Designed miniproteins, single chains. Designs and how they scored, part 66

Each design is a single chain, and the fold is of that chain. pLDDT is the mean over its residues in the fold that is shown.

## One batch from the design tools (miniprotein)

Design m2432
Fold by ESMFold2-Fast:
Structure m2432 (fold): chain A 57 residues (1-57)
Amino acid sequence: MEEEKLKNLVDKNFELVSSNEEINKLVIEAEKAIAEGNYEKAKELIEKVEKKIEELK
């Protein structure tokens, strides 16, 4: 599920998520999309978070 995937991604990369404003903003937007039931948008935002984390490592 997108919610579990996002939670796992944030937990595993907590330092990067908390210290990088752009990544943190994308995480908040993904959480909002999940809350709205827009799982398609949430998936896109989660993919952007993953890509940004990979680019910083």
Scores: mean pLDDT 79

Design m2433
Fold by ESMFold2-Fast:
Structure m2433 (fold): chain A 90 residues (1-90)
Amino acid sequence: AEALLAEAERHLAEGRRLLAAGRENLDRPEAERLFEEAVRHLGEALGALGELDRAGVVTPRSVALRDEAAAGAQEAGEGLAEARARAAAA
């Protein structure tokens, strides 16, 4: 349980860093790659949290991490779509 929680926290932190980097580079070629990697890390965080939920391990901390990861995944997906649209328009 603690190992999955730590894994989720690591992926969430990395996903959030990549999401911020994607936003800062939105008009640059690297934006698409940064958002793709953010989506991957946030998806892995949600996967680890999903394993905890299936094991019956639901705590206020795991719920908060799941909410943060889900919100980040939505933002990363939106950023990826925008980065792709900008690349296609160039």
Scores: mean pLDDT 87

Design m2434
Fold by ESMFold2-Fast:
Structure m2434 (fold): chain A 65 residues (1-65)
Amino acid sequence: SVSHLSAAALILISLSIRGSIKSIRITGDTIEVYLKKVDKQTEEDLKRAKELAEKAGYKLNVYVE
């Protein structure tokens, strides 16, 4: 749903502001998140964002460089 996608987007925006995300790419129904930093809070927030994105019909993939 739009509400689930909006909630996922807000988590990703918060992580970007905190400096945890290097870049985000969206292709079709797939959201790709490239991490700048890995910590416990970032992992927990990304797990929640993935659950919300999946409920909205999107796939969320996380990459660490």
Scores: mean pLDDT 85

Design m2435
Fold by ESMFold2-Fast:
Structure m2435 (fold): chain A 66 residues (1-66)
Amino acid sequence: PSREEIEREVEISLLRMKATVAKLAGDLEEAIEYYERLKKAAEEAGDEETAKLAEEEIEKLKKELE
């Protein structure tokens, strides 16, 4: 893999961790922001599975904030 591909993979992993931590901590608005960033990064990388997971989490968290 190229350095750019490795850095992208690391970014996706980090965003996923940050989103999960925020969600578990009850910081729902922050969790939504991290999942939105995760979705964008995953879409740019062609990672459809991770993008779909992020989208599903965003929908659930937004419903909790209603």
Scores: mean pLDDT 84

Design m2436
Fold by ESMFold2-Fast:
Structure m2436 (fold): chain A 89 residues (1-89)
Amino acid sequence: ALEPEEVTVELVRDGKVVAKDVATYDPETQTYTGERITITISGDTATVKLSPDIKAAVGDVLYINGHFFGSVVAVSADGVLTVALSGLA
């Protein structure tokens, strides 16, 4: 059976989940691709593309499979986030 390597991605603000998606991780590109959230890892940061209906703010945090992934440090007008990775290898 073709079973995609799916992970749950959660955007959290003030301890509350404000957005959730199911993404497939590709270790060759270091990218989590969901329907509404796409995360590309680059060194100690990640670039996150959100669906236009998801509004993120600086200080929001991302969890992957319930594990802390990183904190939003910048938000662009194009719906692109910069996330600082907190010691994730």
Scores: mean pLDDT 79

Design m2437
Fold by ESMFold2-Fast:
Structure m2437 (fold): chain A 75 residues (1-75)
Amino acid sequence: SMAEELKEIEEEEKKIKETLEKSKKEMEEETKKEIEKTEDEEKREKIKALTEGIQEGLELIIEGVKKVIEEHLKK
């Protein structure tokens, strides 16, 4: 019973993590396309800086979500 519920929670956690990783991957692909399209060096640098900042922020969100899930599963 409890072991079965734990497995179901683990499966849902996996799906949530996969969704977050998918969003990160899509953003990386969009960034690549935008950089490739941009001939202006100044714009390229700004796009890189912006997307690096967003990617770092997204990584922190993913890490934070994982931590909150772990804390809830602990209790």
Scores: mean pLDDT 74

Design m2438
Fold by ESMFold2-Fast:
Structure m2438 (fold): chain A 75 residues (1-75)
Amino acid sequence: EELDKEIKEALIIIGLAVASMLPEVRELAQKALDALESGNYDEAIKYLEEMLKKAPPEDQPFIERVLELVRELKA
């Protein structure tokens, strides 16, 4: 739960940072957060990968770290 909460907070931070530039990334962040809340880690990973494709290069490493954390929750 603690790790899941930290990942959700990270997604909110990513969404806020990128939403100032790309509204569609904000929507992907919300979908990823909803998937995490429902325990659907496969869907969360899918949306995080879509965010990574659309995010500016400077934000990509942070999104990759969140992806790693979600994969750890599933493993």
Scores: mean pLDDT 70

Design m2439
Fold by ESMFold2-Fast:
Structure m2439 (fold): chain A 66 residues (1-66)
Amino acid sequence: EELKKKIEELLKKIQEEARKMLDEYNDFVRRYGRLSLEEREALRDEYVKRMKEFNEKAQKISELLK
């Protein structure tokens, strides 16, 4: 019972950190919205890469819960 609560707290903390990172990245993208198309595409690829790494980490934790 308490073990499950602690795992839920860990997942919640990861989600909170992901949201903060997303907010910071969105602010960065908006601020530099005047960049060239190619520069914006490079920025998008970096974002996708970071999101993929985050998803892999979240999935690994979900597997650990089984």
Scores: mean pLDDT 70

Design m2440
Fold by ESMFold2-Fast:
Structure m2440 (fold): chain A 67 residues (1-67)
Amino acid sequence: SDQELIAEAARLIKEGIEKKDEKLIEEGLRLFQQAGVPEELIEEIRKAIEEGDLERLDRLITRASLL
C-alpha cells in the first residue's frame, strides 16, 4: 500500500541521516515519489534533510502519511 511505502521511505531517510548514507536517503525519496507524495512536498523534505532540520522533517513526513 502507499502507506507502507511512505513508512519505509521515512525509515530509510532516518537511517540514511543517522549513517550519513546518501544512497539510503535517495532510496527513501524515491519511495515517497512511488507512493504518490506530491513533488512539492518531496522538495520540502529534501530541503529539511539538507538543512539538518529534523523537527521540520518529522512534521513533513507526518503530512505525507496523511495523504
Scores: mean pLDDT 86

Design m2441
Fold by ESMFold2-Fast:
Structure m2441 (fold): chain A 85 residues (1-85)
Amino acid sequence: MPSWLELLNELAELAARHLPADVAARVMGLLVEARRALAAGDRETAAEHVREAERLMLEEFRRQGDEEAAEEVRRLTRELLERIR
C-alpha cells in the first residue's frame, strides 16, 4: 500500500537528517527489513522492526532534547502501525 511505504520513507528521511550516522544506519536497516516484511505479508515482523526503529529514534532525540523530532517519530510510527493492521 503506497501510504505505509510513504510513512517508512518519512521515518528514513527523519533518521538520515537528524540522527548520528551509526544510529541512522541501524534505523534505516530496520526500516528496510520492515518494508520487506510488509511486502511478504508478515505484519507481525514488520511491526516489531518499526517499534525497534521508534525506540532507537526516540532514545537519540531524547538525548538531543529534540522534542519536535520525537513527537514526529511518535506520530509517524503510530500512523504506520495503524496502516499495517
Scores: mean pLDDT 84

Design m2442
Fold by ESMFold2-Fast:
Structure m2442 (fold): chain A 79 residues (1-79)
Amino acid sequence: MIPKEVLEALTEASMELLKVAVLKAVGVEISEEAERLVDEASELLSRAERIVLEGGDEEEALRLAEEALRLAREALKLV
């Protein structure tokens, strides 16, 4: 079973990234800096998800998911 902390971090990061994607889709101009943060957060989130799916290091998955969440929240501040 996925640790609750990892699942929460993954879910929150995904939701923050979805908010930026929706804003871009409805025509809100996203800064180049915010787009870079979204791209970095997406890569970290994908790595964390892969670790979880493969049954790897849960501590590493949590670290990556938390960093993805931090970057996604920072991107939203720049919108």
Scores: mean pLDDT 84

Design m2443
Fold by ESMFold2-Fast:
Structure m2443 (fold): chain A 63 residues (1-63)
Amino acid sequence: MLSEEEKKLLEILKKAAELMKDLPEEDQKRAMTALAVSKGDVEKALALFPDLPEEVKKVLEEL
């Protein structure tokens, strides 16, 4: 049903959401936006959104 690229992105987004569920909704939204814009590329997400909170950056590094 989904392309391989779409499946990979959804898996990354689900993992990120689980890791961030205890963080404020605002921080979760910022991280999810960064991942969506970067198509799940964590390094690109961190480069495009350097102002993300450190807790969010740590979660993205765990992906």
Scores: mean pLDDT 78

Design m2444
Fold by ESMFold2-Fast:
Structure m2444 (fold): chain A 87 residues (1-87)
Amino acid sequence: APEVTATVTGLPAELVAAAEAAAAGAALKAALELGIKEPIEVALDVTSVSSTSASGTLTITVGGKTKTIALEDATAESIKAALAELA
């Protein structure tokens, strides 16, 4: 399986570990479906959180290439599309 690391900023410390695990898990699943073998880094920068949404950016890095997605547009499909573009 590819190495996946996730870093989350802008959340309370109590929520960081769960958010990092969720981001890494989503990226890993997409990478396995796409056959990506390169290390993957996911950086989640949260600027605001409400009960219904989060705002900020999600940056994916594969093989020194990066793509940034707005958190409001961050879906399993958009993450997979970004990984496919970078691979």
Scores: mean pLDDT 79

Design m2445
Fold by ESMFold2-Fast:
Structure m2445 (fold): chain A 57 residues (1-57)
Amino acid sequence: MTDLAMQSGELVMKAKEFLKQGNYEEAKKYAQKALELDPGNPSAQKVLDQAKKKIKS
């Protein structure tokens, strides 16, 4: 079963949607959750970095 990888992928998709909506705090939260489930996920790391950059920009 790949439940954690599948859930991580869904969290990344949600985080990307929040980034598009300008909800950077929610995007950060979902990206962090995705990395907790799958720390090797480069897409989750990129979304987290983008959300942090937007919050501090």
Scores: mean pLDDT 78

Design m2446
Fold by ESMFold2-Fast:
Structure m2446 (fold): chain A 73 residues (1-73)
Amino acid sequence: SVEELIALLKDPDPDVRLLAAGTLGHLGDERAIEPLAELAKNDPDPRVRAAAIKALEQIGGEKAEKALEEIKK
């Protein structure tokens, strides 16, 4: 489920967070936008931050575009 994938964005393993971010981007569910934006801003692993940004770009739409603007400030 999308909710399970969102929970995996908080996994201690960065490879799990990376996979979850990529999968959420592919699914395109708007429920992932806010969790992915948090990950893109705050994750200690730059690969995970980049994956979260890419996922937001893949989801698209007004809410995702707004989140990307806030991240890129």
Scores: mean pLDDT 87

Design m2447
Fold by ESMFold2-Fast:
Structure m2447 (fold): chain A 68 residues (1-68)
Amino acid sequence: MSLEERLLALAQEVVELYLEGKLSDEEVDEIGTLLDQAYRALQEGREDEAEKLLEKAEEKIKEVREKS
C-alpha cells in the first residue's frame, strides 16, 4: 500500500468510527490533525515524515477501537 492509499484508508476508518459514535470531538481533532499533517508532508515530498505521522494516526485509531 502506498502512503497515499494508507492516508485514504485511515481517513475512511476515522469516518466509520465517527459514524459509530466511537470518536470524541477531541479524538477526531487529534487524528484529523495528524492526517492533515501527513497529507501536507506527502504533497511536499517528505515521505519519511508522512509515514511517521500516518503511524501515529494508526496508533490513535487502534487505541480508540480498543477502548470500545
Scores: mean pLDDT 82

Design m2448
Fold by ESMFold2-Fast:
Structure m2448 (fold): chain A 61 residues (1-61)
Amino acid sequence: GPLEKKAEELIELIKELRAQGKSLDEIAEEIAEKLGISKSTARRLITMSLEQIIEFLREHS
């Protein structure tokens, strides 16, 4: 579904940014800007599993 696709896209973005050598803080900043959320919320999201990200998106949609 659309939430599962968004969660997969976020995980792939996080993987790409990590592969580029970006710090967790830099990744959190980019995710925060992309989703319109706080950097602290984005930092928590980076440590989440696919299932946890889907639930997060469901609660914040």
Scores: mean pLDDT 82

Design m2449
Fold by ESMFold2-Fast:
Order: sequence, then structure tokens, then C-alpha cells
Structure m2449 (fold): chain A 71 residues (1-71)
Amino acid sequence: MAERLVEEAERLFEEAIRLAKAGKHEEALELARRAVELFEKALELEPSVELAVRMVGQMLRVVAAIVDAEL
């Protein structure tokens, strides 16, 4: 179960990055929020420092994409 939640969350982060690069920041942030919720659910089922680090890394990718689109 946790693996499926992580896979879906990572898919949502990839979509959020694409939307951010397209200048759709509100939609990108909404998808990133959903992805974080799925990661949090996965961490509740199977706590892991590696998973937490992966989540933070994906969040930073979304923020970087938004900043890049603004510049």
C-alpha cells in the first residue's frame, strides 16, 4: 500500500513541475499539496527517513520550477 501511495505522489509531483514550468503556479501548488498528503499517508503506514528526504527533494523541485518560470 505505501509503495502505491509513493508512486502516485511522485507522479503528482512530476505533473506539478510541468504545470509550474507552464506558468500555472496555482494548479502546480494544488497538485504538490495532494502529493504531500499521499507521502504523509505513506509515512504513517511505514515511517522512513528515506521517504521523508525523498518528499522534501520533490517539494524543492516544484519550488525550483516555479522560480525558474518567474525568471
Scores: mean pLDDT 80

Design m2450
Fold by ESMFold2-Fast:
Structure m2450 (fold): chain A 69 residues (1-69)
Amino acid sequence: SLAEEVAERLKELIKERVDFPDEWIESVARAVANGLAAQGRVESLTDEDIERIAEAMVEALKAQAEMDK
């Protein structure tokens, strides 16, 4: 499915930028992809859009990690 393709791409891009457990990255990528699919947005996503989303997710994950210690 398109949501699964987006989740896999997001996972790969995030893994390149941060050293978090694969299971955690996969879970977050899947949640975001499913959210986009629920909004009917996955079909209109470009590779550039996916890269920007991954970048925003990396920043959010880093901020969350600092808060949770």
Scores: mean pLDDT 76

Design m2452
Fold by ESMFold2-Fast:
Structure m2452 (fold): chain A 100 residues (1-100)
Amino acid sequence: SSPAVKSLEAAVAEDPENAEKWLALGLEYYAEGRYDEALAYYKKALELDPENAIAWLNLGLVYDAQGRLDEALEAVEKALELDPENVAAKSLKQELLKEK
């Protein structure tokens, strides 16, 4: 794993209630194509902060990358419920509806 991943793993171990650090760790794993780990860390961030629209959008992107279209759509709809004007979430929803 990268130095950034190791630093973030240490940070969540020291402060496991910090939703932003779990979200950042998930993003690093997503960038590495490690979708199952990214999914687990985004879910941890959402357990701590369920109203984080960015975390819901990122969860949708991971599910889409895994071909899990129903779960991706559910996550992106939650992101849009929290932030109705989010262009990235609207675009992802349109793409997912064409894939079904």
Scores: mean pLDDT 87

Design m2453
Fold by ESMFold2-Fast:
Structure m2453 (fold): chain A 98 residues (1-98)
Amino acid sequence: IAAYKKAIELNPNDAEAWYNLGNAYRKDKKDFEAIDAYKKAIELNPNFAEAWAGLAKIAAEQRGLKEAKEYLDKAEELDPNSKEVKEAREALYNALNL
């Protein structure tokens, strides 16, 4: 986490660095910080399918099913065959089926 934060201090417009920070926060169970980081990645690169998939997966885990569907739809428009998008789709289906 500290290394990604330092990278962002040096280049705050690096969408990949923000996405990687989001992934690091998720690994540490800091979902709110992860959401903020993924949203920043999307602000910098709206076509970042993996960042949209990250938001969808967190939303599905938090039972925000409407938000999860909206984020997943955007990720699927951009790259339906991405591993991250497939994982987000599975997370939403699992949330819908209990």
Scores: mean pLDDT 81

Design m2454
Fold by ESMFold2-Fast:
Structure m2454 (fold): chain A 56 residues (1-56)
Amino acid sequence: VDLEKLREEARRRVKEHNGDLSKVDEITDELAKRFGISKEEARELVLREIAELTQE
């Protein structure tokens, strides 16, 4: 798995939805499917990006 590309895609998706928590499941499912990782791992990445965005 290309972790750099995975994080870039997660950040892009989170920013597109302005950190909307209601979109977490949609973004998580998309990333897990595209990168072949577990839904739990994708969710952790998405929540991290949301936390970083919403702190600023």
Scores: mean pLDDT 77

Design m2455
Fold by ESMFold2-Fast:
Structure m2455 (fold): chain A 96 residues (1-96)
Amino acid sequence: VEDAEIAELKGEEYFKEGKYESAIYLYKKALELYEEQLGEDHPRVADVLFKLGEVYEKMGKLEEARELYERALEIYERQLGADHPRVQEVRARLEA
């Protein structure tokens, strides 16, 4: 997971710089590594899916963003429960 955490952190740096394609590349790398090590239903996978959704949303790719947010929501609801603040954040993004 350390390599996945590094890729996620670098993705966040590029996203803040407006380098969306580089952010997507690194978040997808983090996603693959977390899925392999922790399984596809782990909350860390949902965290990366949410961050990918934010990047696609900034690029105006709203359909791709929505699909990513929906996947993150399903994982968070199953793992953390429907009343968790993180679930509420993702639902707010889907309604926007």
Scores: mean pLDDT 84

Design m2456
Fold by ESMFold2-Fast:
Structure m2456 (fold): chain A 94 residues (1-94)
Amino acid sequence: MKFKGTVVLGGLLGEAAFRAARAAEEAALKVPGVLRAEAEVVDVHAGIVKVVVEAESEEAAREALRAAVEAAREAAREEGSPEPVVEREEVEEL
């Protein structure tokens, strides 16, 4: 049984959106029980990054999303971007 986690982050300006997406994906993949993680910049003008994870448990999915958000915040800080806002976060059973 698998779980899908999704978090949508907004307010990432310019290059910070791309760096945040990469950092979020890498951080999520390091969480035990994560099977897949993908992050993409879905709207460059609005600075929106979407992170999707697949995990073996609901707990692993939630931990992966938390790690992704923290990594994205750090990447935004390093690029001088405003802190990203969590626009949406959900976990569902596959």
Scores: mean pLDDT 85

Design m2457
Fold by ESMFold2-Fast:
Structure m2457 (fold): chain A 86 residues (1-86)
Amino acid sequence: MEAEEAGRRAAEAGRRAAEAGRAGDSEKAAEAAREAAREAERAGPEGHEGAARAAGGAATAAAHSESEEHAREASEAARRAARAAE
């Protein structure tokens, strides 16, 4: 199902964002966080669990970012994914 697939992609992108953030790759973390937010928005309410995971991953990416710009991008992505999870 399209929404469930998007939810799974959102969760996976969120996981990649968190991993990149913990590894100190703030640019890659921000890119993955933006991807997580886009997939979370595509999933909508039917993919809300994936969207919630995407939000968590993007928030982790923001918290670990050494770049203020990349931290802001990841934080914005986390807010978008969290909104999609509602």
Scores: mean pLDDT 82

Design m2458
Fold by ESMFold2-Fast:
Structure m2458 (fold): chain A 60 residues (1-60)
Amino acid sequence: SPLDVVIEATAEALRVIGDETQTLIDNPDLSEEEKEKLLKEAQERLKEILEETNERMSEI
């Protein structure tokens, strides 16, 4: 169903964000300031994914 497609796409996008965030935490070459900036950027991307999911659901 269209809803299942949206759910699967959202789950995949959330997994990618989680993996990227873990990589940032585990990176010894990044300063605490750089990690904070990148984490804030990851939070904005998460927000965009959720907003896109809500928009797609409204079209069903």
Scores: mean pLDDT 80

Design m2459
Fold by ESMFold2-Fast:
Structure m2459 (fold): chain A 68 residues (1-68)
Amino acid sequence: GEELHKKAIEAYKEGDFEKAAELFQKAIEEGYEPTAEDYRMLAEAYHKLGDRKKSAEYAVKAAELLLK
């Protein structure tokens, strides 16, 4: 999971939001525990892709980790 997470961050920084979202999801599937910052980046990636529903979902997950 950690290698996929690292690749997701690199894709996000390069502006490849589709690849970033895919790699973040694969990292989580492999047992990576997402941080609030990871969910924030995933929300931004989906926002850039025009997926408002997924963007809102991950933004809520990020906020919940910051409040708990």
Scores: mean pLDDT 83

Design m2460
Fold by ESMFold2-Fast:
Structure m2460 (fold): chain A 85 residues (1-85)
Amino acid sequence: IEELIKKVQELRNMTVDEALEKIPELKKMAKEKLSPELANIVTTILDRAEEELKALKDDPESARAVIEVYASMIESLLKLELKRK
């Protein structure tokens, strides 16, 4: 979980293209390291982020905001899970 949190935090410092390349890797890590229920939630959020980023390729300011919002949501969910252990 800690490794996945770090990888999600790295998205905030990436270009749109770099973030799009990393999203499939993050979905795979979520499925491998998280409970099925939490993996489903995180994967759904990542799928939506990927779709929005693809739509915003010509708008880097909005794309950056989208990356920050989705990264923050996933980070918060993962940190909440860590605090229960």
Scores: mean pLDDT 77

Design m2461
Fold by ESMFold2-Fast:
Structure m2461 (fold): chain A 82 residues (1-82)
Amino acid sequence: AMARGEELAREALRLAREGKRLVAEGRKLIAQGKILEGIGLILRGIGLGWQARLLVREAEKLGYDGEDVAEARRLLREIGMG
């Protein structure tokens, strides 16, 4: 049970980090006038963040509440998904 929760938490953290990166990159593109490209990256980042949120919930359901879960939740809040 703990091993599975840890694996889900690690994947959630990976997706949350990538989602935050894509949202930040998309915002920079919008600021540069590349509106459609920027929106595309933001939507992709939000999709990854949503997947990360589901994995966090599953890890917690399995009784795992380690630092990876806390960090993933923090990153999701930074992109407006906390």
Scores: mean pLDDT 85

Design m2462
Fold by ESMFold2-Fast:
Structure m2462 (fold): chain A 63 residues (1-63)
Amino acid sequence: MKTVVGELTKATLEAAGFQNGDKLIIEYDGKKYELTYDGESIVLRLEALGIPSGAEVTVSKKK
């Protein structure tokens, strides 16, 4: 899934088929980040990593 960080809400992630406990791969600016989806929006988690809310990212499932 390719989208803007600010759109990575619970509703968007679950509509895309992500479930609690899934390991997500976030690709931004040639870097890959791994985080576990916990049933909540990941916007603030990505902003804490230095990825701005307006940035375009690719989200995929590792598991």
Scores: mean pLDDT 82

Design m2463
Fold by ESMFold2-Fast:
Structure m2463 (fold): chain A 76 residues (1-76)
Amino acid sequence: MREELERLAERAVEAARELAALLSDPELAARIVADAEAARERLAEVAEKYGEERVIEGLEQAVAALEAAVAALRAA
């Protein structure tokens, strides 16, 4: 379970970095990456409070949405 959370967190940060690379606004790009990294650090605490399975399900949906947004921007 913790390994699944870490895998999803890594995917989220990577997608955020790809999104940042597609932006022409370095301040906004840096904020997106920082927000993703901060969220990753809080995952263990959130999973402990709300349950790992529920957090994994929600994070999978969020990561998929972010990856789709990156793909759409790359195609434009």
Scores: mean pLDDT 76

Design m2464
Fold by ESMFold2-Fast:
Structure m2464 (fold): chain A 59 residues (1-59)
Amino acid sequence: MEERIKGLLDLAKDLQEQAKMLRKAAETSNSESIKEVADQLEELAKQTLAQHKRLEEKL
């Protein structure tokens, strides 16, 4: 449960934080384009977390 699995979890967390920051910026700026990018990153973070969980289940 060390470097590789931890790396995937860290990546997912980073993506989720980036998505949250962009989402807040989009709400403040009223930018649908930025909101769409934030939604895409949030979905990617969820997919990455799901993959991390799958790998942990296999161990």
Scores: mean pLDDT 77

Design m2465
Fold by ESMFold2-Fast:
Structure m2465 (fold): chain A 61 residues (1-61)
Amino acid sequence: MLTKEEVLAGADRLLAQVTDPELQARIREAKARMEKLSPEEANRLFLETAQEVADELAKRS
């Protein structure tokens, strides 16, 4: 399990990898929510967000 700091850093790395403004907006919204959540909940939201971004990128390929 990632620390809360690692989860937030992970969200920043996702933002750096994505150029689509809609996906960037969703990642930023998820990051803002992660900052307010417990580490366990932030980890879950991060994994869900990363999977959602991966699925969206796969659908566009």
Scores: mean pLDDT 80

Design m2466
Fold by ESMFold2-Fast:
Structure m2466 (fold): chain A 79 residues (1-79)
Amino acid sequence: SAEKALKEALEAIDANLDSLSKEQLRGMAEEAIRLAKEYLKQGKYEDAIAYAKLGIYLAEKAGDEELVKEAKKVLEEAK
């Protein structure tokens, strides 16, 4: 499920956090938000929610407040 995939992705990111740069985390967050928006347009709300949550987590780790806001906006639109 999308929720299980999200949990596994978050655990993998956390385990490797020290080896990921802020720029890499930002790029990953941008990609997660892009996918969340794409799934939202397709009406795939479970996938959109999972990727939006992933985007929030990655953006917070990157310290990118604007990207956190964008991901949260997608999450609210998918609910």
Scores: mean pLDDT 84

Design m2467
Fold by ESMFold2-Fast:
Structure m2467 (fold): chain A 86 residues (1-86)
Amino acid sequence: MFPTAEQAELFKEIVEEAAKVAKSPKELAELVIKALEEKLSGEARDFLIEAVRAAEARALAEGLSAQELADMLIGFADTLVAQAAG
């Protein structure tokens, strides 16, 4: 259910790469979700996709930029890496 440290680090890399090209929170979320669907499977993929969709909804509600959404997702990934690594 929860991602491993390696899966959380991969998620962070996916967000960082998407942030380089995305022009809106919606585009960032779509790019990240597509990459997660291609690179991950099972419960970890589903958990991370749900987290991205929740963060996108919040970013749209608060009028945040693509970069602010990326920073939020990177922060979330860093907490997952720290928790999984011990």
Scores: mean pLDDT 84

Design m2468
Fold by ESMFold2-Fast:
Structure m2468 (fold): chain A 64 residues (1-64)
Amino acid sequence: KKKILLVRAKTEERARRAGEMLKEKLGADEVIALAGASVEEVRELAKEIEEKTGAEVILARAPE
């Protein structure tokens, strides 16, 4: 029902820019920008959000 986009990047600004573009393309309801987070941290957060809210979580990394 609800789509949440988690975007990982080296910097918050890079994650935010990528998140804004992808939100429109993917029809996400919410974007969470993560700077300096590891792949494992992002996966754990995604799992928690899905379990607590029932939302569909989409994982993305900002390109360099």
Scores: mean pLDDT 78

